# Designed miniproteins, single chains, continued (5), part 7

Each design is a single chain, and the fold is of that chain. pLDDT is the mean over its residues in the fold that is shown.

## One batch from the design tools (miniprotein)

Design m16211
Fold by ESMFold2-Fast:
Structure m16211 (fold): chain A 80 residues (1-80)
Amino acid sequence: MEEERRRVVERVRRLVEELGRKVKASEEKLERALEEGVRLAEEALREGVSPEEALKKGVAKAAHILGAPVELVRELLEKE
């Protein structure tokens, strides 16, 4: 349980930071995207959503905040 949650949060943080770098996001936008993405992923896991779906929800929320293109998000998720 704890290990699974940590893995999902780690993956969300890594992917969101990579997205932020690729779209040259401001520090403020990146911090907000990380907070919202991690929060949503953790909430989904608490509600019994699968790790993969929780990851997708967190990353999608963060990508929206960052203004990241859909194709870039898809490429990063496919490498997972």
Scores: mean pLDDT 81

Design m16212
Fold by ESMFold2-Fast:
Structure m16212 (fold): chain A 88 residues (1-88)
Amino acid sequence: SDKEALEEVAKYARQAAEAARSGNFDLAVEYMRKAIEAAKKVKDPELQEKLIAGAETGERYARSGRGDEAAIVFQGLADSAEKAAKEA
């Protein structure tokens, strides 16, 4: 269900934010890859596109060592996915 996929996006995005805050950018990218795979299971095409775009933006910040920006994007993604899951 979309709810289960969204809860999985939120879980991995939160883990990516924690990894980015700790400076573990490789781990942040790995969690964000998992969040993108979960987002692909979301059937709402507009929501899916938004979640994937947010995840890819955060991954770019993490890959460039911009941990604070990556963490903000990842936390925002988690919050958006959690809100969408409650409405699904």
Scores: mean pLDDT 87

Design m16213
Fold by ESMFold2-Fast:
Structure m16213 (fold): chain A 80 residues (1-80)
Amino acid sequence: SATVERLAAVIAEAMRALPAEEQARLRALGDRVREGDVVAFTELMARLLAAHPELRELLRGVPLRTIHAAVVRGVDLAFG
């Protein structure tokens, strides 16, 4: 969806702005998120929101399934 692609682009930019060590961690968490790991999704979101608090307002009212899809797509855009 257009909403998923728009959110994914913002999430990818946010991930790429992080230090290399944190990018590596988010890439590893993203692989687990694709496999349906809910704990990995929670940790990835906590790390992203801690680094980019402004994303909290952007994601407000967005269904969790849409956020999940945007995160998976964002990892693909950020890390290939």
Scores: mean pLDDT 87

Design m16214
Fold by ESMFold2-Fast:
Structure m16214 (fold): chain A 99 residues (1-99)
Amino acid sequence: SLIDEIVAAAKAGDLTAMMKALAKFSQLDLTDEEIERLAEALINVAREALKKGDYVTAIALGEMAKVLARQISDPERRERLIAEADEIINKATELLKKQ
């Protein structure tokens, strides 16, 4: 699936492939559930990047997850995903400044 392609590219650090797949994804009439699935998957990859010390990738994936989450119609789902992404972005930003 296109979601699987985006997630695989993100895990591989292939930002070019990820952006191409995201561009295709943005052309689709997407449900809240599909957007949530992709946002949650990117948040999980961002957490793994943070854990491995790849702070730049963690910030980039967290910001992408926030852009996706903002498109969710359900405010509870939207706010939860934005909060999760912000926690990763804030922590990665703090740790990046110490390097």
Scores: mean pLDDT 83

Design m16215
Fold by ESMFold2-Fast:
Structure m16215 (fold): chain A 80 residues (1-80)
Amino acid sequence: SEQEALDEIRKLAEEAIKKISDPNLTPEEVLKIFAEFVEKVDEIMKKYNLSDETIKEVAELLGKVQKARLEYLTKRLEES
């Protein structure tokens, strides 16, 4: 169902953010985590006919993961 798709994407976003929070990651590893997350979300969205409201929620979750990635890169550059 649409709700199951959204719940799966939320779980993927939470796991991606947790992985990106690891201070021992390289920028390459963070990019890979983000890319894998985006690919999995795309696969779920192609499988389910999502409403415009649910697509908006997915976009917000994508934004949260991207923000975590940018925060990681910013902190790493400041400590270089």
Scores: mean pLDDT 83

Design m16216
Fold by ESMFold2-Fast:
Structure m16216 (fold): chain A 60 residues (1-60)
Amino acid sequence: SERATIVDHIVQKYKLSPESAQEAVDAADGFRKALGLPDSMLQPLAEMFASVEAAVLKRA
């Protein structure tokens, strides 16, 4: 599925665990649905959430 492909991409690009990548995709999908944004916005939003989480983990 598209969601699984996005999770794999985030794991490879941001070096997050599969669990953290799934959380980023879940947060992005929830945010997208709340604002009525199309499915095409899922990947860019998930990458935005993943970049924030990766930065937080690096500083923690």
Scores: mean pLDDT 81

Design m16217
Fold by ESMFold2-Fast:
Structure m16217 (fold): chain A 100 residues (1-100)
Amino acid sequence: MSLEEIRRKLLGEVVELLRELVAAGASLDEIRARTLEALRRMVEELVRLGVPEEEIINAVDKALVALYLLLREAGLPEEEVVAFTRELQAEADRIVREAL
């Protein structure tokens, strides 16, 4: 498998987890905790595989955009989803910096 295929697979696994959590009606606290754990695992694996920093950042951003869309589709107010995803983006940025 190419690095691009592996990156796409790992991102897909994170997005699938997020979809399952939102569909199950998980609390925002549970979604936050599971999202950060999944992002940390993905970032650590991509760093181990030698994926470029820019591509790792792009994968994290795509996962958070997917979460935003899933929460909006689930009927959460835009203001609440924006605030929630902004807090997650700050923690995700920290995860990326600590792994690099």
Scores: mean pLDDT 87

Design m16218
Fold by ESMFold2-Fast:
Structure m16218 (fold): chain A 64 residues (1-64)
Amino acid sequence: SELEKVIREAIEKLRSLGQDALADHLEYLLNQKTEESFEEAKRMVLRVSRMLGDEDLEKRVKEV
């Protein structure tokens, strides 16, 4: 799904920045494949995008 793509992109960006703990948690949520885990991952990506100033990532996560 488009949401899974956005979450995977956030994971890759976090790993490139050395934020492995946040990336690991998002990967855990993605692998659960439940409505609740996807909603939690979406909220986490939104917070991360704002903290990093990544306006493109913020826009994409809001649109899925």
Scores: mean pLDDT 86

Design m16219
Fold by ESMFold2-Fast:
Structure m16219 (fold): chain A 64 residues (1-64)
Amino acid sequence: SALFKTVAARLNIIAAQEELRLGNLDEAETAALDALSIAEEIGDESLIQEALAILGEIAERKGS
């Protein structure tokens, strides 16, 4: 289950990056939050940091 969750988190990171590239900020935020939730559950610090970095970029683009 941990391996499956790691794959799911990585897929959500990829989706968040792709949506961000396309300018779909709300979709990117949803994917990044899903990735963060999974990464926190499994304790993968690298994935947590990557999800937070994407969320930070989204917040900056939204003017938050």
Scores: mean pLDDT 87

Design m16220
Fold by ESMFold2-Fast:
Structure m16220 (fold): chain A 85 residues (1-85)
Amino acid sequence: MTEAQKAGDELEKLVEDARKRGKENPEYLEAMRAGLAYAGGVRTEEDLEKLSPEAREIGRRVAEAYRKFGKLSGPKALERMKAIA
């Protein structure tokens, strides 16, 4: 398995976990969306700082995984991951 595939799988798992947790607390879904948007340059880190500490950590992890996958896989992979979000 390539590093790009590992990064993509990790991002997908983080997004799925946030969706599952978001059924109990919508803030986790907002954290996922804010993290993806921050990594994509649409939102600032300040939008993550407005979240609870737990949700903020999820958003940051999502942003890190998204950026890592993008660096390894290029723009087409980032476009595909935005569609998953």
Scores: mean pLDDT 72

Design m16221
Fold by ESMFold2-Fast:
Structure m16221 (fold): chain A 102 residues (1-102)
Amino acid sequence: SAEELRKKAEEYRKKALEVFEEKGPEYVEEVKEKLDEIIAEMEKLIGEEGALLAAELLLAEAEGDIEKTAELAEKIALMVLGEERREEIREEVKRMVEIAKK
């Protein structure tokens, strides 16, 4: 249900903020505003499932899980841009992963 998806998204968002706070409390306020904006934008573009994926991506990114972040980013981009852009999305995600590993 939409309510369960929203609840799960809020749980992931809260966990992501906790991880960021442990790593750098001075950056939490700016990060919080950006997290809220991204999740809200994804809900408008691709619905509650997209908002949940965005929240899960933000948690994976906060934890430094590069591979999970890449997988979730690809799924979100495919939902937003469509299957016709799959090759472009994969190429961009690959570049982001290579940058993140350095």
Scores: mean pLDDT 78

Design m16222
Fold by ESMFold2-Fast:
Order: C-alpha cells, then sequence, then structure tokens
Structure m16222 (fold): chain A 64 residues (1-64)
C-alpha cells in the first residue's frame, strides 16, 4: 500500500544519496574523496555498467 510506495521512494533516494556518501567515505581512505563521490555518481547510472557486463557476456556466448 502507501507504506510500500514511500519505502520504494525512500530506498531510491537513500540508494542514490547513500552510494554518493559511501563513495566519498571510500575516497577519504584514498585521500581524494572526489574519486569516491564520482564512483557513487557512476553507481547511480547502473545501466551503463550493466550494458558493459552484457557486452562481455555476449562476447563469451557468441562473439568467440
Amino acid sequence: GEKAKKAAMAAAVYGMSGRAELGAAAGRDGGTPEEGQKTGEAGANKDSVATSEAGRAMERAGGG
């Protein structure tokens, strides 16, 4: 019901924000939080990463 909709929206917002902050925290260990933030933002565009993985799978299955 309504709680499920709110939970889904919260999960989406939290996922985007949490990934960005998590990336920033990881970057802090490396000394450059900007790299962590960029990783978090790239994680938000999961479709781009998924496309690359799909390409590799297709090469293995039919491209060889």
Scores: mean pLDDT 51

Design m16223
Fold by ESMFold2-Fast:
Structure m16223 (fold): chain A 69 residues (1-69)
Amino acid sequence: SSSRQELIDFLRTILSDSQVSEIEKLISQLSDEQVQQLLDRANQSLFDPSTRRKDDLFKDIKDRAKELI
């Protein structure tokens, strides 16, 4: 499966449709390798007490995606 689709499917379990849509627009500019880096980060963030809240996860992934563009 595409790392891009895997990331989107994962985020849909936690984030709102509008938040996922914002991330989809950002990752459309990224390579599959860069998207894999975001997927790895998202998985790690679930186990970090500082990012356990969905809004913190959204901000973290969005900020990282912007840095990769």
Scores: mean pLDDT 76

Design m16224
Fold by ESMFold2-Fast:
Structure m16224 (fold): chain A 56 residues (1-56)
Amino acid sequence: MEILPTTKELLEKLKKTVPPEFEEELKEIEENIHTFKWEEGAALRLIGLELDIELS
């Protein structure tokens, strides 16, 4: 399994810092990465989630 290191690092960072309101989105993204069917989409969603958290 080859997940981009940056995607994996961002996921782990968000697991430690995510507010409760965003936990469901984070779980969906993590599940998507696990299936390996849309890794680029998962990476973009993680970036979007990080921005949403920073703006909140």
Scores: mean pLDDT 67

Design m16225
Fold by ESMFold2-Fast:
Structure m16225 (fold): chain A 81 residues (1-81)
Amino acid sequence: SLNEEIVRLHEELREELRDLSYEERLERLRELIKNANPRAQEVGEKGLKWIEALKKDTENSTEEDLTEAVVSTLVSILLES
């Protein structure tokens, strides 16, 4: 089911990103966006702006929030591809 696929993608991406720095995670996002179809690019660009906003909002965002934003953006790009 779609729900099971989404859960699996989140788990796989969290594992892949576990040992990566914030900049390395952004580079993976930028690579996917660069090679994506126009719809997936739009979703990815929106996600990048969200992630950058969270990174700047040090008062209200945690490292966990940043990780989940990256994972969710990657999943959204893959689902639109």
Scores: mean pLDDT 80

Design m16226
Fold by ESMFold2-Fast:
Structure m16226 (fold): chain A 109 residues (1-109)
Amino acid sequence: SKKVAEATGRAIRYVGLGVDMELQTRRTLKEAEENLKSGEKEKIKEAAELLKKQAEEARQLEADLRDAARKGAEFDRSTALGAENAAQTARDQAKLLEEKYKELEEKYK
């Protein structure tokens, strides 16, 4: 009972982390698009730095979550699966941010 409750709590936290990552990425992409639309050099630079920083943070989070998934496998499958799913979300968010950063670099050299 206690082990099941603890595993469920960890799984819920990983789902919450995934949702938070997706919402943060959506906000960052929207801010970047608004800054790009402004055509202002300083805002475009701010958008590029924000995209780069968030992509690096998402890649670090992916690595940390993959490590957590490996360690979680020693406890239960739900903990390991939760961490692996969150790692996949972090990877997907990093890719979106990286693609937008490259688009910005190529268009506004």
Scores: mean pLDDT 78

Design m16227
Fold by ESMFold2-Fast:
Structure m16227 (fold): chain A 89 residues (1-89)
Amino acid sequence: MELEITLEIYDENLNKIATITIRYKDGELSFEVTREEVSEEIQKLLDKIEERLKKAEEEKVDLKSLRLLLKEINDELASNGIYMKEVEK
């Protein structure tokens, strides 16, 4: 079974600043990040998020742990006025 989660990240003005695609297949996690041109402060925040996702990939976290991590990431982004949206097909 293959699961794909697409997350769109928006700044405080609702401009799309990044897209994160997470793929989960047979217990293996992979992700890719595409970034728009953003401020240095937002770049540093996105770097921290990418590091957390890379650690989750290396640690081979399960889907439940991944969902908890995504909630923590969303809470951190929201505290900085940044909105993350999961895109449904």
Scores: mean pLDDT 80

Design m16228
Fold by ESMFold2-Fast:
Structure m16228 (fold): chain A 75 residues (1-75)
Amino acid sequence: MSSEELAALLQALGRRLVEATRIALDPSVTPEEGLEHVRSVAAAAQAEMEAQAPDYRFTVEVHSPTSFTVTVERR
């Protein structure tokens, strides 16, 4: 995988997390529902990225609907 392809995957992850955060912060959504939604989106995106980049490990830690840590390491 090229560094350009890896950068594109990370940008796509960022966009998905921002959109999930927008849904989670909707006034009709409880904090618990919002956090669960962001975690679900993060888990799905992590699985998709690992399928596209099998030589890399991606870890997405969701601390709150607006706070997350993404770690990328080579397997």
Scores: mean pLDDT 79

Design m16229
Fold by ESMFold2-Fast:
Structure m16229 (fold): chain A 98 residues (1-98)
Amino acid sequence: DPLQALRDELIARLRELGLPEDLLARLEQLLDELVEAVKKYIELLKKGEDASEEAKRIGEVSEQILDLLVDNRAPPEARALVAEFFQRVVDLVEEALK
């Protein structure tokens, strides 16, 4: 599962940067919700169905992840890793829809 692998890699890298385990646990919950929403988004688009609700959910969860990092004063390196993760998810969605 390439989305699960990206999610697992991100958490491992954030742990290596020394993010607190309580913050990592909260990020894992949001990332699992994001992965579920992205998978459903891809499934709906492949079926030619309206994916607007899932697109909105992806946006909302992504904002919650970024807000959580800012509110907990995560270092700029952690925010950069999350931004890179979001770009890799976009690339994977585009590849899956070819």
Scores: mean pLDDT 89

Design m16230
Fold by ESMFold2-Fast:
Structure m16230 (fold): chain A 78 residues (1-78)
Amino acid sequence: SAALRERGRELARELAAALFGTDDVGALPPEQQALLRAHLERELAEAEADLKRDPSNERAREAVPVLEGALEELDRNA
């Protein structure tokens, strides 16, 4: 869903602000970008594993496009 991916882009900015004190994801030092990416990739892998075990898991079904959107925000050129 485009709306869930957009929510994911917002989530990436919120996490950057909470963890590193800025919502400007593109301005984060490479080490902090790597930490945020690793966290999001781990969460995505867990959500995908949950869906493989139980395709009816609504929380995991919503989490996947949100986490994909968050990773897309990290890949944007500033």
Scores: mean pLDDT 84

Design m16231
Fold by ESMFold2-Fast:
Structure m16231 (fold): chain A 105 residues (1-105)
Amino acid sequence: TIVEERLEDAIKAAEEALRMIEEGAPKEQVRAKVEEAATKLSEAELILDASNAPKKKVKQARSYLDDAMREALTGIRLLEKDQARAIEHMKNAIKHIRHAMKLAE
């Protein structure tokens, strides 16, 4: 579905952000990639809200997407202080997006 397509694009952007963190890329470049992922998550949320999917599933999917955004932002905040923790938070963000995608199918 188009929701799965948007969430897959968000996962790819988040995985690129993770790689950039592991390679020591500048914070501004990592932030830009996270913003790309955030845009795809926002698009997926709008499509989910407009869908005929069960309201309970939509609410749970949105909760996972909110958790993903929170983890990604925490990862960016820790980039210059604790790279290992930044990596773990970005991995958690990707995991939450995957959970949302499974609910959106």
Scores: mean pLDDT 85

Design m16232
Fold by ESMFold2-Fast:
Structure m16232 (fold): chain A 94 residues (1-94)
Amino acid sequence: MKTVVLRFDPGVRVRSASDGQVRDLSDQWVTLTEDPSTELFTVPGSELRVTAVQYIEVKEKNGKYYFGYAVDFVDPSRSEKLKEEGRKRFKPKP
């Protein structure tokens, strides 16, 4: 199971795919768990599922850099394209 940690900047809102509810995750650290069956991610604690993500460097915290998927709720279609590009570019090499 692939786990990703990311932090949302102030003012970032996320929309739940299941009920369409908008929630504020501003300035919070959240862990995303990749769903290998559907390529969806669940945000633990918020029960949010995301359908579009991209690889980014999240934030520095306590002298550490966290890399993970960024969730794009503004344009899901664009995020899917960026996700494809990310997997193509950053796939692990043998």
Scores: mean pLDDT 45

Design m16233
Fold by ESMFold2-Fast:
Structure m16233 (fold): chain A 88 residues (1-88)
Amino acid sequence: DERRRAAVEAARPELEKGEKYALEAAEKYRSGTATPEELLELAKKAAEHVLEAARIAEAAGDLELAEALRRRAEAVLELGKKMAEEVE
């Protein structure tokens, strides 16, 4: 699966950046050190990187991966909003 492999390799740096922001949001949420605004900002940054990964996957010709990544970006943003609502 040359196309999938190439798409994943090309998208990986952006996926890793998105994961780091999402993990930072989760860690701050669990530690009780985050404000709602900080959680939303981290979620938006994570989602933006995942959306960039989706564009890279689409450019590599993997439309299924691109669609899955766009759905993931939406889920990340939704989770971030929920976390922000749950802190105070």
Scores: mean pLDDT 85

Design m16234
Fold by ESMFold2-Fast:
Structure m16234 (fold): chain A 64 residues (1-64)
Amino acid sequence: VEKITEEVIKEVEELAKTLSVKEVIDYAEKLVQEKAKEYKLSEKEKNAIAKKAKDTAMEKASLE
């Protein structure tokens, strides 16, 4: 779970450098859904990762 969270956050941070806040958030949601399906994460784990990814996307994309 932690490793998956780190991978998602890292990719979101990289994309936030070039994409708009909305694009990064949309991508983060899709990425979390794909990872949750691939790794068979629980709904609770999926929601926790999604929240962290969304928070990271908002912070990195809106802060310069």
Scores: mean pLDDT 73

Design m16235
Fold by ESMFold2-Fast:
Structure m16235 (fold): chain A 100 residues (1-100)
Amino acid sequence: EELKKWVEEIKEAVENTPSLSEEQKKKWFERLEEWLKNKDEKAIKEAKAQVLGAKFLAEATEELKEEILKLIKELYPDLSEEELKEIEELLEKFLEEQKA
């Protein structure tokens, strides 16, 4: 149930990502369907992080930054506070560069 919802959300994000080609979108959809069939929760969550990252690279927003950080914390709970801060600083720097 939850995995199917995640896959649909990822498909929507992929479809609405302007930096992805139609061929890249097709490959993403095929991969997502395979992971859903195999109930690979980690792969699906990692895919969501990658798609949010690609969306952020295309059009950086504070909302996307926060979603990415939240998902990274869920995927990698063993990340140190220092490592999380480094990731946050990199995302913030990219966001500022796109605004400038």
Scores: mean pLDDT 74

Design m16236
Fold by ESMFold2-Fast:
Structure m16236 (fold): chain A 62 residues (1-62)
Amino acid sequence: MTKEELQKRALEIAKKALELIDKGMPKSEVINFVREEAEKAGLPQEVIDALIKAIEDLYERK
C-alpha cells in the first residue's frame, strides 16, 4: 500500500469514527469499529494502534 493510499484509508476510518463519537457511541464500540475497518482495509498494525490511541485521547479530553 502506498503512503497516499494508507493516509486516505486512515482518514476515512477516522472521519467515520468521529461521526460515531458525535452520536454518543461508547468508547469500546468506536474502538471495535476502528479495529475492524482498519483490519479490513489492510492497514499496518502501527497505524491501527495510532488510530485507537487517537480515539482514546478524544474520549479522555471530554
Scores: mean pLDDT 79

Design m16237
Fold by ESMFold2-Fast:
Structure m16237 (fold): chain A 64 residues (1-64)
Amino acid sequence: SEKLKRLVQAVAEAAALAKQMDAASQQAVIERINDIMAKYSETGDVEAAIKELEALIAEVKAQL
């Protein structure tokens, strides 16, 4: 699925950006990724998960 491909890419991008941060900030970003993915596992709402991950990516980029 194209949507699942986008979800996987968004997770990978958020994780890669987190590696450029200090340890505490990296841990906070990883926890937010885990929360988003846990919610997706419960709801099956892939579009909501992608939107939250893209918002997280924008927040992390603003801090770099």
Scores: mean pLDDT 86

Design m16238
Fold by ESMFold2-Fast:
Structure m16238 (fold): chain A 79 residues (1-79)
Amino acid sequence: SEIEKVVKQVKEYIRKGDTEGLKALAEKNKELIREYLEEVLKTNSNPIVQRYAQLALEYLDKNPILAANMVATIVEVEG
């Protein structure tokens, strides 16, 4: 899926310590990340995952790097 491709790239930038690349990737894919988080909130019944998705969505505009990292964690946990 598109979100899995973004997450793979997020992990690569984190591994390399490429903060500028991670920021640019997060900003470029902000709407895709938002749509994914909104879908998680609608479909996932786990309250811990829902709370984490809510926080990621809240940070998306304020700290897109943090939001992208949180999305990578959700995708990894949920498969």
Scores: mean pLDDT 84

Design m16239
Fold by ESMFold2-Fast:
Structure m16239 (fold): chain A 91 residues (1-91)
Amino acid sequence: MKITVRVFWADGEEAMPERTFDTAGDAMRAIREAMLRAKREGRTLRIEVETETEFDASLLGGMITMLAWSLGLRVVSVETSGGKTVMTLAA
């Protein structure tokens, strides 16, 4: 499985360089670090996840939503189209 993750602040500034992962676990670890940084800095972030299938993108969107709730972040928006899920999370 190939999972590409990009993280931006709401103003469009890059919060994390684009990275490609072979496992959901590694991708979720990187996303968790970005979420903790957003919470610490009181910033809104946009997470973009690209996978080979819409099904995998949707599953990752669900996992990211659950993680955000567990960390006390508000899910502002979630959009899944094709192999891409885009989420906006507010601290």
Scores: mean pLDDT 85

Design m16240
Fold by ESMFold2-Fast:
Structure m16240 (fold): chain A 90 residues (1-90)
Amino acid sequence: MKSLEELRKEAEEIVSRIVELMVLGRLYAEENKDEKALELVEETQDRVGELGEKLREAIEKNDAKAAEEQVEELKKVYEEFEERLLEIME
């Protein structure tokens, strides 16, 4: 079982990667006037925010299992966002 500190570090790494893709997606959307790219970035930002709040609550409750579940959901959000954004960007 991963510690809460390890789960926090893992979440920070995943969020960092998502933020890098968000910057690229916003730049692409602005340059190409691509509304779909902008909508995808905004939807992903909202999902990350919701998962971040749930992760914070799990950490406050000292619930490592709930924290791990939120980290796994963040990984799925990252994978879905990367795949969908790359399809839009070609």
Scores: mean pLDDT 85

Design m16241
Fold by ESMFold2-Fast:
Structure m16241 (fold): chain A 103 residues (1-103)
Amino acid sequence: MQVELPAVDPATFQAALDELRKNPDLAKKIAEYFREAAEAVRNGDVEATLKALDKAIEAGKDSPAVKAFLQAVRKTMEALIKAGRYDRAAELLEALANFFESL
């Protein structure tokens, strides 16, 4: 499964994936927060969306690679929300959740 993240460096994404493959419980928890964020953004709830992403960052904080990746995802979501692209934000978060659940 290929997911394009315009604000995420490919090396940062790969490093995060390598860490999450070693910790499937963390990957599943982050996927749950991405699904929570996707539901919130579909409802136009920007605050709930960003709170869900902040929970993901907190869960991944002990891995610099995972934290850097999640911070880049949050920045991408903020940019999409600012552009009014709630549909794209939700689609991307669902794709990321499905991908991380498959690790």
Scores: mean pLDDT 83

Design m16242
Fold by ESMFold2-Fast:
Structure m16242 (fold): chain A 83 residues (1-83)
Amino acid sequence: GMKQELLEAVQKALSALGYDLSLEEIDEALQSEEVGNVYLPPPLKQALESLGLSLNEQNRIGSLVFEKEVNEGVEDIKAAVFS
């Protein structure tokens, strides 16, 4: 259906930008009641807008991406400090 096609298109766009997210993570983020206020890099914002995502949906995906980047950054900092 159209929802499945949208989820696959979002996953493919995110993968092309270097973000490895599952269809389940994307679907859960889009259904979240929490709308984060995060900076969306222009390539990510343009890709999501091109897929017809609303500003709230863009912010939900941006929050998911930001959470992944922060988690990776925290792991990198821990490795650097305690290595």
Scores: mean pLDDT 72

Design m16243
Fold by ESMFold2-Fast:
Structure m16243 (fold): chain A 93 residues (1-93)
Amino acid sequence: SESERLKREALEAIDAGLPAEVLEELMRKLVELGDEEALKEVIKHYGQKLIDKAEANPLSEEQREKVKELREQLKKEENVEKWVKEAKEILLE
């Protein structure tokens, strides 16, 4: 399906560290297709990649606390659903 292709491209873009504008365009297309589950998966993967990138280098105490907070937020479905809703509102404007 088209949403499966776009989801795959978005996940590959995240893994490759492509510019935010590329990811935004792919996410916008997923929003237009109405595949909220695919968008949710992309958002979760992006958040995990940000954590991985942060933890690849020595962190300050303050940075460690923020990474820990983001990790806990990613585990909660309610937070991910909120981020999906916010992304949809921004990307459809």
Scores: mean pLDDT 78

Design m16244
Fold by ESMFold2-Fast:
Structure m16244 (fold): chain A 69 residues (1-69)
Amino acid sequence: SAEELARFEAELRAIRDEALAAGLSAEQLAKRLTALVQRFAAESDDEELIAAVERAALREYLAYLDQVE
């Protein structure tokens, strides 16, 4: 649902902000993002929602790489 996606995006932004503040490596960020996506996928049977959270996590990961590399 839109509410579930919004909750995911809020948690995604929190993880990004913590990663930037702590100076995490791309590998450390990838582990945190993978765990977040897996948690949402485990709680949902909505394939469109799962695809949307995977795409959002990938976009944020790529943006992080542009900022630290």
Scores: mean pLDDT 82

Design m16245
Fold by ESMFold2-Fast:
Structure m16245 (fold): chain A 88 residues (1-88)
Amino acid sequence: MSAVEKGREALKKADELADEIIQKLREANPNVSDEDIEAVRRAVYTALADPERGARLILEVAQKLGIEDVGREMAEKAREFAEKIVKE
């Protein structure tokens, strides 16, 4: 009942965050591929269960693209998002 509703809201918020991160990566490097976009979405979903692993996966994508500063900012944002979802 309420757990199913909370799960749906968490996934919607995760999709919104993934879209925001993807936009920031594209602004920093226009050569972001569809594969990189899918990797970011999976990383944000991973962060919901394991914030450390999700953040690390985002950093790995950013490092491949040569935009580590943006990657660190986005990884911290994903970690904070995951912690907020767990507390609510």
Scores: mean pLDDT 79

